Designed miniproteins, single chains, continued (2). Designs and how they scored, part 82

Each design is a single chain, and the fold is of that chain. pLDDT is the mean over its residues in the fold that is shown.

## One batch from the design tools (miniprotein)

Design m6830
Fold by ESMFold2-Fast:
Structure m6830 (fold): chain A 87 residues (1-87)
Amino acid sequence: DETIRYLEESKERARELGERGDVEGAVEIAVEAGKYAASQLDPDTAETLLRTMKHAEKLARASKDPKRAVGISLALLDHMLDTVREE
């Protein structure tokens, strides 16, 4: 499944960026992955995912703790993987 592979690779990239202190890069990867995943889903599921993504992005960007911001991004990617696997 191309979408699952892309999300798994995105999660690994976000983790690596977080480990080197690139919090903004990790958040950006999660956001772009969310947009892509939504484009592969039915409109109702996509709308729910996009709402979750926007909320997670806001929380991550507002966080003063880099580890928490990266953790939110990785959790969002896990949620996307679960959503796609349930189709």
Scores: mean pLDDT 83

Design m6831
Fold by ESMFold2-Fast:
Structure m6831 (fold): chain A 80 residues (1-80)
Amino acid sequence: SPELERLRKAAEAGDVDALIEALRSPDTRLQGEAVRLIAENAEKLLDEFLPKLEEMLKSPDPRVQENARLALRVLRPYLE
């Protein structure tokens, strides 16, 4: 889909905010692709992902909190 292609290009450009916005989206396909792209870019962008995912954990929206937990779970092998 055009949305998924735009998200993949954003990840290639290091656009962390676009990936975090996709995790906040109600579109489950965008959420899943964002989690996958976060995992693929973990070694390069870990320090940029972590504070934004931590912010999502403080959201009053339980959906946003759960999506942050899913992303943090795929990043777990990269945490020191």
Scores: mean pLDDT 83

Design m6832
Fold by ESMFold2-Fast:
Structure m6832 (fold): chain A 80 residues (1-80)
Amino acid sequence: SEVLEALRKAIEAAKNGDFDKAIEYFDEAVKLYKSRDSFTEEERKELAQAFVELANAFLKNGHYEVASRAYQLAAEVLKK
């Protein structure tokens, strides 16, 4: 999944302390996510886990607004 690949890049950037790149990859993942009509059950689970992991990294480093958005998207993907 292109969405999952972008989220994994965002997570790795966040782990490296590069929050500018993490936000860029997160924005790319969100655009790719919104361009798709449906997801498999497996994709939804993986996307939700990736959004939560990224949100936790943002939260831990004081990026509260983007963390909140990532948590909201994790909840949203499980409803699709």
Scores: mean pLDDT 85

Design m6833
Fold by ESMFold2-Fast:
Structure m6833 (fold): chain A 100 residues (1-100)
Amino acid sequence: KPSREALDLEVELALLEIQLAITKHLGIPEIDRAVEKGDFETAKKLLEENIKSLEKMLQRAKDLAERAATVDPQLAADVESLRKEIENLLKEYKKRLEEI
């Protein structure tokens, strides 16, 4: 039942999930440690880099969701869930940048 297109989209989703996991598990703790140490210059640089990365991931997730919707509705739902996670994290990072 999975078409070649559906399999290619699943690979793209998996890669995007890995990138988001790296941002969550490595990026956030690094920013928090910089803030705790009073190194606000490093914290700002890390936030700006992560915001830039998340904006690119968000665009990729939006493009992937549109493509998935025409190929596999279940895959489209999974991509939409990931897109919302990226949006929420991006809002959090932008808020943190305003506070330091």
Scores: mean pLDDT 84

Design m6834
Fold by ESMFold2-Fast:
Structure m6834 (fold): chain A 79 residues (1-79)
Amino acid sequence: SSKELALRAGTAAGMAAISAAVGRLAGDPELGVRGAERSLADAQATLDQARANGDSVGIAAAEAGVADARAARERARAA
């Protein structure tokens, strides 16, 4: 369902944020960047699935998840 795809994208975005925070706490921003990039890839795959399904509500939610995951990656890179 669109809600399930949105949950998957949101979970990936949350994991990206956690990875960025872990990298900062460990004093290893590259660890945070790599974790955030993996989570971003998962969020993008979820968005591609929503687009393939033609689910406009799921697409909008998944796009938000991808944007959040990208922001987490940028925060990790800025550390």
Scores: mean pLDDT 81

Design m6835
Fold by ESMFold2-Fast:
Structure m6835 (fold): chain A 83 residues (1-83)
Amino acid sequence: EELERAQAELEAYRARLDAIRKENFSKMEKLKDYQAEIWSKALMPYEEVKKFLDEQFNILKKKEDEAMEARLKAYEDEVKARL
């Protein structure tokens, strides 16, 4: 029962982190598209702006993935230490 509950909590935490990551990525993509549209309306080259934004947001996404993986690993280690 304790082990099963710990596994369920770990799965719930993993799912929550995945949901947060997905939401953050979705917000980043929407923000990127919005910024590209605004700059396009300012008569800036859309493709150049989009490439720049893609590069910057890819860096942010990698940092977010690393942070989420570190948080999940820390939680997994804590749960394992209790067992």
Scores: mean pLDDT 77

Design m6836
Fold by ESMFold2-Fast:
Structure m6836 (fold): chain A 65 residues (1-65)
Amino acid sequence: RELLLRHALRTAKRLMDALGDDLESISFEITDDRLEISVKTKTPEAQALADKIVAEERAELERER
């Protein structure tokens, strides 16, 4: 579970750095060996960027497992 926690923190930092003021909330749920990331943003453009970042980080996590 340390891998999931480290990945969640890295993803959160990347989202905060990329979205800035457009970031409304980030939620992480770690259950069993699964990480779910939910991001709420203020604009559709920021949401598209958030979705892209989450997808890229998910692909990276799959390569590390």
Scores: mean pLDDT 77

Design m6837
Fold by ESMFold2-Fast:
Structure m6837 (fold): chain A 91 residues (1-91)
Amino acid sequence: MREEVLKLLEEIREKLAKGELELVKVYVESLGTNLSAINAFKVAIYEGAKKEEIEKLKELVKKHYGLSDEEIEAIEKVVKEAVEEEKKAKE
């Protein structure tokens, strides 16, 4: 994966571990922002967005960072696992 993408994933994991899921609400306000593309992806997964919506954001992240299909699939898995872990902690 691109080093920049890995750094952003690390930041997302850190914020989720700290319970800072209020960033989830940035989705509606920041859909067109390149730097928030991964945040929008995380928000969509956390809010239980439709598969089609998640795939659109997945393609946006892929194009923005020049990722392969395998790399974006790995990112999706990491984000889903981080979101699932945080949701379990909040139950």
Scores: mean pLDDT 56

Design m6838
Fold by ESMFold2-Fast:
Structure m6838 (fold): chain A 74 residues (1-74)
Amino acid sequence: MDYYLPSIDELEASLRDDDDVGTMIRKALDLVYPKNGFNRNIALGQAGTIAGRRGRGDEAIEAMRRIHSTGILP
């Protein structure tokens, strides 16, 4: 049974320097398997950490709030 939760370094390697926060979140969510709520929360946390390292932490917080309130991905 395939289980895949990438490390934060593996996620960062999949990102471009010019990716926006919404793209970072989508790529993080696409990498995890299975697509359950636990893995989704880990992926969101990893994307938020990378966004924060890139000086985009406030944008990541706002994007995550919208996902939690609406259930809609960026």
Scores: mean pLDDT 74

Design m6839
Fold by ESMFold2-Fast:
Structure m6839 (fold): chain A 69 residues (1-69)
Amino acid sequence: SAAEEALRAALAAARDALVAAALGESLQMIKNGASPEEARAVLLRAAADAARNGDEASAQQLRDVAESL
């Protein structure tokens, strides 16, 4: 699927452990039959948590990937 390809590409490019973990979780959800909307919700929650902790770079990366799903 387009969502699975986008998540795989983003995960391969990820250098931050928090970003990689959120992307890996979302990819596993899609592989297990979850919708792109459900995967997006996980990424946006992780982005909100990163932003709350002052990690705006990780938050923005997660939002950008979520928008591509």
Scores: mean pLDDT 84

Design m6840
Fold by ESMFold2-Fast:
Structure m6840 (fold): chain A 75 residues (1-75)
Amino acid sequence: MLSPEQLLQNALDTVRAAGENVGEEALKLAEEAERDPSKLYEALEYIRKKGNIGDRYITGVAISTVDTARAQQQK
């Protein structure tokens, strides 16, 4: 099974790659998400809005991953 850290890294890599295709704004959001996992949802939502329909499922995974990371920090 993938660890929460690996899942988060995969989601960040997806945002980064999509940002290169979508444009500078998405890349900027991807950089912010790399520093703060709570920003990952915002970055994926922006990329999804720009027509990345495939991000629909990734956004759901990212929400779950962010919630998991948040719970780990709280513990």
Scores: mean pLDDT 59

Design m6841
Fold by ESMFold2-Fast:
Structure m6841 (fold): chain A 80 residues (1-80)
Amino acid sequence: GEEAIEKLREKVKELVEKKGTITLEELREILDELEEEGLITQEQRDELLKMVEDYLKSKGKSTLTYEEAEEILNFFESTL
């Protein structure tokens, strides 16, 4: 739902503001929290993690910038 994506965006923004980038592991931790709260399903969590992993592999990177994370999250929101 919209509450899930908004909370996800807020957590991503907080991490990027503190660390400059976000790792796949940090994103996994946020998604695990959202799943435990019932805001997303296990399938939605796994799909977003796969999208991010595939993106990072395509770019030869291990971390996302805020702009890259927002682009991926906007695309993921269309599947909710």
Scores: mean pLDDT 80

Design m6842
Fold by ESMFold2-Fast:
Structure m6842 (fold): chain A 90 residues (1-90)
Amino acid sequence: TEEEKKEKLMEKTAQEIDNAVANIEKYDDGKPIADAIRAAFEKNKDKDVEEVLAAVSKVAGLALKTKVGDVAVGEVQAAIGKVKNFEEEL
């Protein structure tokens, strides 16, 4: 059903964002950015996946002024790609 597809897509989104955050946290300046990405996910997890992905992308983009910003954007972009590929198979 469409509800089951949405639930699976959100579960995949949560999994991929957790993976991205774990990779970002490995950097000395990464924890504040990782925490901000987690907060954006938690605030928006009751919304559609597209709104969640937009919110976490925006937060990662705000970090571009830092040395970890390129890593944060790259990890979130990779997570979005995996979520979109999963959606194509639903």
Scores: mean pLDDT 82

Design m6843
Fold by ESMFold2-Fast:
Structure m6843 (fold): chain A 95 residues (1-95)
Amino acid sequence: MFPDTSGLSQEAQVGLGELLIKLDDEMRRLYGEVGSMTPEQVQQRIDEIIDDLEKRAKELISTLDPEQARVVEELTRLEIERVRRLGDTLVSQKS
């Protein structure tokens, strides 16, 4: 689910929205492939998705003022935590 972005500037909302759309696309690809993957391959894919999200979020955060940057950083942290929990669930279902 997309986080509440109503407190963010238009630039921050657009940037965060693009990050979350890319994350959604990557997760949909994983769901399509997960049936043919080992638990180790699922964990590796999740780690790669998180690493890409963190890199892109840092790039966005560097363009924002400190207050907007703090909000985007916190929302990104929550999304990373959700992806990690989802990965744990997918891995445990294959164990």
Scores: mean pLDDT 80

Design m6844
Fold by ESMFold2-Fast:
Structure m6844 (fold): chain A 67 residues (1-67)
Amino acid sequence: SSIDELDKLYDEMSEDLRKEFEKLGEELTQKIIEATETDSRDQRLQTLEEISKQVREKREKIKKEVG
């Protein structure tokens, strides 16, 4: 699965690449927090769905570039 592929790539990455990836994870977490604090519940749900889609698409791109 895409998740298993991502975990495998993460383990095979250098320490520098892992740190960069973790930094992106922190930025994503901050965006999620900001989304949950929006005044519009509909916009919040749409934003969370978009974030989830972006994470999935990023995993697929990494898989394609390495594989």
Scores: mean pLDDT 68

Design m6845
Fold by ESMFold2-Fast:
Structure m6845 (fold): chain A 88 residues (1-88)
Amino acid sequence: PLPSDEEVEEQSIEDLFKALDKDGSGVITGEEYRAYLQEFHQQNPTDEQVAAMMKRIDKDGSGVITREELEAALREGSEKNRELAARR
């Protein structure tokens, strides 16, 4: 089941956040994000790509990603993800 545009539910965000927040700290670090992609998606993002993503998501400037920042990034990225999903 694919989510509809503008329907990134709190539940889906919470599940993703839990998968990224491996140590239960309540925030996501760049290391946790990279580890998530490596373990669950077998992707090898560069440190520069992780840092760039962190800076784009971290609207608060705290150096970590909060749940609200992740939600905002997923909503912002949903339009681009639609194009990527069409290619699969």
Scores: mean pLDDT 64

Design m6846
Fold by ESMFold2-Fast:
Structure m6846 (fold): chain A 94 residues (1-94)
Amino acid sequence: SDAEQAAELARKGIEYAKKGDGEKAGKLAAEAGTLASKAVENGEDKEKAAQAAKLALEAAILALKSSETLRGIVLATAGALNAIGALFMAGDWS
């Protein structure tokens, strides 16, 4: 499912961010955020979609902290915005 794929990509993004690879982390966070948004749009389980969106947001925040390139910062920002959008659509605004 899109929610499961988003969660997997977000976890990979978190691991890359912890290793200091902010650009790869940002790319994975952006992809995870997009898939989490698609999961909510497609009517997947809201709890799973919200959890995937929370993981994507965590990946984006960590990617932003570890990014030293403009590209990494842009990708991390896109991931955060998509994840926030997915959380609002899922009805989880925390």
Scores: mean pLDDT 79

Design m6847
Fold by ESMFold2-Fast:
Structure m6847 (fold): chain A 72 residues (1-72)
Amino acid sequence: MPVTLRLRARSREDLLTAATAAMKAVEEGIALSAEVRLLSEDEGEVTIVTPDEEHAQQVLARIQELLAQRRA
């Protein structure tokens, strides 16, 4: 059953990081679709649809690692 992930980014750099990782997951066939919604100039939401929970966890782990690298 498809799983929908919604991630809120509170900075433009976090939004770009999450959006880029989500789009790459779609390109690699891990995700079915990804959508980016701007809430303000610096805030946005990334919605990712994956075919199952296993792929959802793979995408989440990748995004979390990339965000952690930018904060370190």
Scores: mean pLDDT 80

Design m6848
Fold by ESMFold2-Fast:
Structure m6848 (fold): chain A 70 residues (1-70)
Amino acid sequence: DEFDEWIAEHLNIPVEYVKSITDEEAEEALREVRELSARMRAQSGAPVDFDGKRLLELAKKAAILRLRRL
């Protein structure tokens, strides 16, 4: 509980959002972010077809998981 509040403060997002994200959801987001990053690297910086809003949402969920596992 206190840790989710700390995460919300550090990421500048609502604490209710942080509390709504399960570890499973966050792990899925982390996998998607890693896959996207690997594709961008493999294409030598060429544009990857993705939704910018979706990418930001995935990045937030992945960051929540990383902070929860500190």
Scores: mean pLDDT 73

Design m6849
Fold by ESMFold2-Fast:
Structure m6849 (fold): chain A 56 residues (1-56)
Amino acid sequence: TTSTSVNSMMDNVNMMNSMHDTMNTYTSVSDSNSSVNNDVNVSNVSDNFSNMVSDV
C-alpha cells in the first residue's frame, strides 16, 4: 500500500470503531434475528477493515 492508502485506512479505522459500537448497541436492543443480521454487517465491515489493516 501507499501513503495515500494509509491515510484512508486511518480514517476508516476511526469511522469503523464508532460504527462498530453503534452496531453492537443496536444488536443488543434488537431481537435474535437482528443479532444474525448484525453478524453479516460486522463480518462485511470487519473483513474489509481487517483486510486493509493486514495490507499495511
Scores: mean pLDDT 57

Design m6850
Fold by ESMFold2-Fast:
Structure m6850 (fold): chain A 88 residues (1-88)
Amino acid sequence: MSMLELEKEFFEALKAKDYEKALEILKELEKKWLSEVTDEAVKKEVKAKFEKAKEAIKAKDAKAARKYVLEAQTLVGLELLKQGVAKF
């Protein structure tokens, strides 16, 4: 599955209040995004955002989970631009 499709499935699972499915998708999304980032400091920040998102899902806080995943997406997107991988 593409990263965009996986992210879409994550948000759809949160909307459906399927927190078990959202956690499984989040784990796969974290693996894929961390594989795209080469900067260790950025990897650490992205991992911290995913940990906060996991805690939010455990608390059934869909708003916080979305916020932290979007923050992680921003960090990954900016890093991909620096690496010359992402087109703007």
Scores: mean pLDDT 81

Design m6851
Fold by ESMFold2-Fast:
Structure m6851 (fold): chain A 86 residues (1-86)
Amino acid sequence: MYVLSEEEKKELEKIFKESDKDGDGTLDLEEFREALPKVLELFNLDVKLSDEEIESLLKLFDRDGDGTLDFEEFVAMVKFLIDQSS
């Protein structure tokens, strides 16, 4: 499993906060779709995801079942994508 550096975690927090338009500390599906390309660019990941795959990815990491990702769930998802790209 990929271990994020403190610098990478800070960049993810920046992407998360910029995509969290409501400032509620979570990303809904639309905010997640805006955040995901920035994450892929940050880690130089050549991963192509369909809209349905993005929705499935959110649901997979949505531990609370509320249709949103908090920052810890978002970080877990990013680690998963990096592991899948290796």
Scores: mean pLDDT 79

Design m6852
Fold by ESMFold2-Fast:
Structure m6852 (fold): chain A 80 residues (1-80)
Amino acid sequence: SAATLEALVETIRSLGDQLGLAPATTERLIALAREQLERGASPEEIVDALVETLRREGVADEDVALFRESLTLAFRRLAA
């Protein structure tokens, strides 16, 4: 839904800011999340795709782990 996409985008922007991600990286994550959601990807598939992108961009393992945990919790809240 549009509400789910909006909440997901805001969560990614907030996490990007908290982790000090480059704006270009944050926008790439948002674009990828939109594409994955439109194709009907599961929450797990979306999280894995975004985490793979962070690893490729050289984000620290601890920050990648925090991103994964936070985004997974956000998806659980949206599903409730």
Scores: mean pLDDT 84

Design m6853
Fold by ESMFold2-Fast:
Order: sequence, then C-alpha cells, then structure tokens
Structure m6853 (fold): chain A 74 residues (1-74)
Amino acid sequence: SLRDILLETAERIAEELRKRGEDRLGELVLRMLRHEVAQHPDLSREEAIAILRSLGRTFPHTQPIVDEAIARIE
C-alpha cells in the first residue's frame, strides 16, 4: 500500500540520518510521515510521490532510497 511504502521509506531515511549522527532529525522525519499518512486516509499516488520527492530534495544523500520508493508507486 502507499502507506506501507511511505512508512518503510521514512524508516530507511531515519536510519541513514542516525548513521550520520542525526538521531533526533531521523525521529522527526519518521514522526512527521506517520502524522502525514494518518491525516490523509485517501492519500493519492500523486500526493505520495510529491512527499517522496520532497524528502529526496531535503536529504539528497537518501535519494536512492526515495527513487526506489517512487518506482514502486509508479
């Protein structure tokens, strides 16, 4: 599901941030995506892709994780 792809991607991004010593930022990313998914029960593919693209722009070092997630939706 779109929810599962977004949450799995958030967890992978959070882990990469933790590896860089950004533990609090990783936790914030995970919390924010959990909130976004909860607020949008009718989340569209287009909305999910927009969220993922925003994450890749914010954390360029995680772009391969983001690209993989977008490919799973498209």
Scores: mean pLDDT 85

Design m6854
Fold by ESMFold2-Fast:
Structure m6854 (fold): chain A 127 residues (1-127)
Amino acid sequence: MQRIIDAARATANAITLLKSTRAVALAVGDEERAREAQEKLDLLLHLADQLIDVSSPEDAAVIRSIIDNGLRLGDQLAEQLRRQALAMTPEEARRLLDELWRRADREFDLASGKLGQALSLALTEKE
């Protein structure tokens, strides 16, 4: 798999978890964690846009497709998990939020690292 496609897929996975974390955080009234999830999502989208800007038209189209699909799936999963959290006890919903945040944080680190490497490669690529 191409490094650029791997970065886009890792970003789509992180977007899905960050959107889910934000939705559950809002459902339980954790405004600070919801804000942190949104800030990480905004940063990933900014890095993805930078990668798109320095990519070939063909690679840019693939990156956009993967990210757009991730955003759509992320919205669907976020709504599902929000409904699940609202049906839980407060204690169960907080445990779900903590698990989602730990996974989102790990996937964010992976995605941001891969995006950084792909950007560095694109900027140093010969022709």
Scores: mean pLDDT 85

Design m6855
Fold by ESMFold2-Fast:
Structure m6855 (fold): chain A 72 residues (1-72)
Amino acid sequence: DMKEAKEQLDEEAKKLGLKLPKEYSYEAKAIALLLVHAGMSVEEAQELLEKLKGDVEKLLEYLREIQAKRAA
C-alpha cells in the first residue's frame, strides 16, 4: 500500500536526519532518499530537493548520474 510506503520513507528519512517537507510528492522524497543511499550527503540531497522544488524528473536525472558513476 502507498500509505505504508510513505510511512517507511518517513522513518528512514528520520533515521538519516533527512528533512522531507510534506508538500513534496512521495516520488520526489523517495528519490531524495535514494540519492543519499547512492552516496550523496543528507545535506546535499535536502538542498537539491529544495532547489528543484520536488521536480521528480530532474531528481531522477541526478540519481541516474550518481548510479552510473558507481557502476563504472
Scores: mean pLDDT 77

Design m6856
Fold by ESMFold2-Fast:
Structure m6856 (fold): chain A 90 residues (1-90)
Amino acid sequence: SKEKVEEQIKLIEEEKEKVKESIKERAKKYNIPQEKLEEILEFLDEKTEELKKWIKENPDISDEEFAEKVFEILEEIEERVEKVIKETLA
């Protein structure tokens, strides 16, 4: 339903802000270069927009499918952050 899509978009935006703040705090802790931080945040923005588009195009997705897709994106972002941290510490 339209109401379900609107609620899912709201949850995505709220989660995005939490993830963004977490990434910024880790960037400060590990002295990640500003250019690399900006690349990670751009990747987060791109994945978030793709997810919102997917939900709008698939309004009848199950809560389980939604949660699985969110988890996949969070894992991709975490892998990218971990890679940048490891490269910065090397």
Scores: mean pLDDT 85

Design m6857
Fold by ESMFold2-Fast:
Structure m6857 (fold): chain A 58 residues (1-58)
Amino acid sequence: SEEEDLERLQKTYFPDLTVEEVKEALEAIANGDFDKLPEKASENFKGAVETYKKAREK
């Protein structure tokens, strides 16, 4: 369930992170703390996350 969803997210959007790091990154993003995002995360991923977050704030 939750673990399976996290594994799918990890493989799709966070291939360079572990499942645990994905969970921590998602929690940080939800709190607006982008300092948790790893430097190795792709620019496309970072842009998509920011766009998605702004859409949710509406």
Scores: mean pLDDT 63

Design m6858
Fold by ESMFold2-Fast:
Structure m6858 (fold): chain A 62 residues (1-62)
Amino acid sequence: SELIEQGKKYYEKAKEAAKAGDIRTARLYAYKSAQYLQQAGETEEARKKSEEIEKLIEEAKK
């Protein structure tokens, strides 16, 4: 599915941004990832991935 592939791409970009401490970019890409995954019907996966990005952002603050 193109929507799932786009969701995964943005999730990976969000993870990289979160690890780099770029909180704004991480949240933007996480939002894009969630939109694509929700459009694909992957609502649970969208929620889990958004939570994972927020966790990575909190880790980067330490």
Scores: mean pLDDT 85

Design m6859
Fold by ESMFold2-Fast:
Structure m6859 (fold): chain A 84 residues (1-84)
Amino acid sequence: MSEELKQALREVFDRLSGGSGVLTLEQFREMLKRLGEELSDEDAQALMDMIDKDGDGVISLAELMEWMSRHHPEYVEAIIETLS
């Protein structure tokens, strides 16, 4: 991933997280909904658990970036274009 894409993703992540540096389940669902992915609380939690390697109930930018790069690289551009 380019430094420009990483920076743009950081800025979007900061807006979604309210500057906390992590996404809660609610914020993660809002992000997915804006990408056209409407999930139940249970489905969003299951997906979050796959990304959240620490099991702390939040997603860091690093965890989100690693998951997207490996499984959904299309989400990086979609997040930047839709949410920036």
Scores: mean pLDDT 74

Design m6860
Fold by ESMFold2-Fast:
Parts: structure tokens; sequence; C-alpha cells
Structure m6860 (fold): chain A 80 residues (1-80)
């Protein structure tokens, strides 16, 4: 499920991001995936823009760990 995937990505970053950053990440990752499922390209772009704003506040180390978690969890979702 979308929620399970988002929960796994957020859990992988719990010690890396602040609680506020984790909440924003959860909201926009869920929003992107739900909007893709609904075929709502305008909502996808809005959530991508918000996620880009979040990423601009992260350190290079936080961005790297987010990318690693996304690739790992995305590969697991693809394999299922």
Amino acid sequence: SIDAFVDRVVAALADVLTPEQLAALRTHLRGILESIRAGDTEAVQAHLDALADLLSTLTPEQVRKLREAWVREGAALEAA
C-alpha cells in the first residue's frame, strides 16, 4: 500500500530528519503517490514543488540518505 511504502521511507529517515521535516516528507510523498494513482498531474506537480522546497532545507547528507531510502524502498515495491 502507499501508506506502508511512505511509512518505511519515513522510518528509514527518523534519526536523520527533524520531526517537522519527517511530517512534511510523509505528507508530500503520500500526496505524490496518491495523485499518480488518481491520474491528477496538477496535484503531482504541486506535491513535487513542495517536496523540492523541503529538499532545499536539507543538508547534502540528509538528501543522500533520503535518496538511498527512496531507491531501496522503491526497488522493494517494484519487486513485490
Scores: mean pLDDT 81

Design m6861
Fold by ESMFold2-Fast:
Structure m6861 (fold): chain A 88 residues (1-88)
Amino acid sequence: SNSDLIARLQDYLARARELQRQGKYREAFQAGMEGLMLALRNSEDKEVILLAIGTILAAMGYAFEGKYEEAAQVALDGIERIIDLLKS
């Protein structure tokens, strides 16, 4: 259900934010990517799917440049937006 997916995404978001607070940006990025992949695999909503794909590509772009702080922030912002869409 959307409620189950929201709860799981909120768990990934909380873990990634804690890693970000510790300055562990690469690990925060990895946790964020796992949350985005979870949304992509478990949603049938086209808006959620497109947002997840776009966010994954943007976050990976920063990660390829070694910009893990920016990569993590993009991934976290994307998960928050996906949660908001699922609540709509």
Scores: mean pLDDT 91

Design m6862
Fold by ESMFold2-Fast:
Structure m6862 (fold): chain A 65 residues (1-65)
Amino acid sequence: AKITVEGFGTVAYGLADRLREKGYDVEVKPKTGNLKVTVEGKTITVKPGETFDQVVQRVEELLKT
C-alpha cells in the first residue's frame, strides 16, 4: 500500500524515513499545519508529543483493516 505523509520540515521527513525502513512506499507532500498520514484512503493526524514509533503502530493497525 502507498502511504502519504503530509507535513513540513524534519519531523515529516523523519516519519517518512521510519515508514520506508519498514518497507512501505512513502510519498511526502509539503503542507503547513499538523502532520498527517494517509493509508488506504484513511487519514490519521499526528498528536503533539506522539513518537514516530506510536505513529507507525497506528499506520500498521490501519493496514490490518
Scores: mean pLDDT 78

Design m6863
Fold by ESMFold2-Fast:
Structure m6863 (fold): chain A 90 residues (1-90)
Amino acid sequence: AEERLAALDKAVEALQKAYEAIRSGNFDEAAKYFEEAADYFRQAGTPLAQKSAEYFRKAAEAARSGNRDEALKYIDEALQYVAEAKNEVQ
């Protein structure tokens, strides 16, 4: 439980960095942080966390294509799953 929560917290931190990179127009850096967030969600190992990892992969692809609106949409969806996953492990 503690290890899963730590992984989810690191994923949220990576998402915040990705959001800042998108706001600054640095889409390549945002994609890197989305992939980092996906790896942390895989480490969390819950079904909800695994589902969130897929959305972060899609966000990374959207960021690389310069599609800011699509990347932000996938972040919002993934954050909803993070909140649910935290409730599952607490």
Scores: mean pLDDT 76

Design m6864
Fold by ESMFold2-Fast:
Structure m6864 (fold): chain A 78 residues (1-78)
Amino acid sequence: SEAERLAEELLKLAREKGPEEAARRALELARELYPELSDEELEAAFPAAVRQLEGAATVEELLREGREEEARALLEAA
């Protein structure tokens, strides 16, 4: 689906540009797809998805850098 393709693009963006940029882009796209929803409603609907993208991207980055203890801490927090 389109939503699945967008999720893949956001995950790629998080890996390349970091989780903050991915979160910003996710909210931006959500506003375009659901213009009738307020920012508060969008943030309520997307916090879990954004947090998962942030966690996955950060864990991958930490592992790539050899920061295994920090990656483990994030996995335990999830």
Scores: mean pLDDT 61

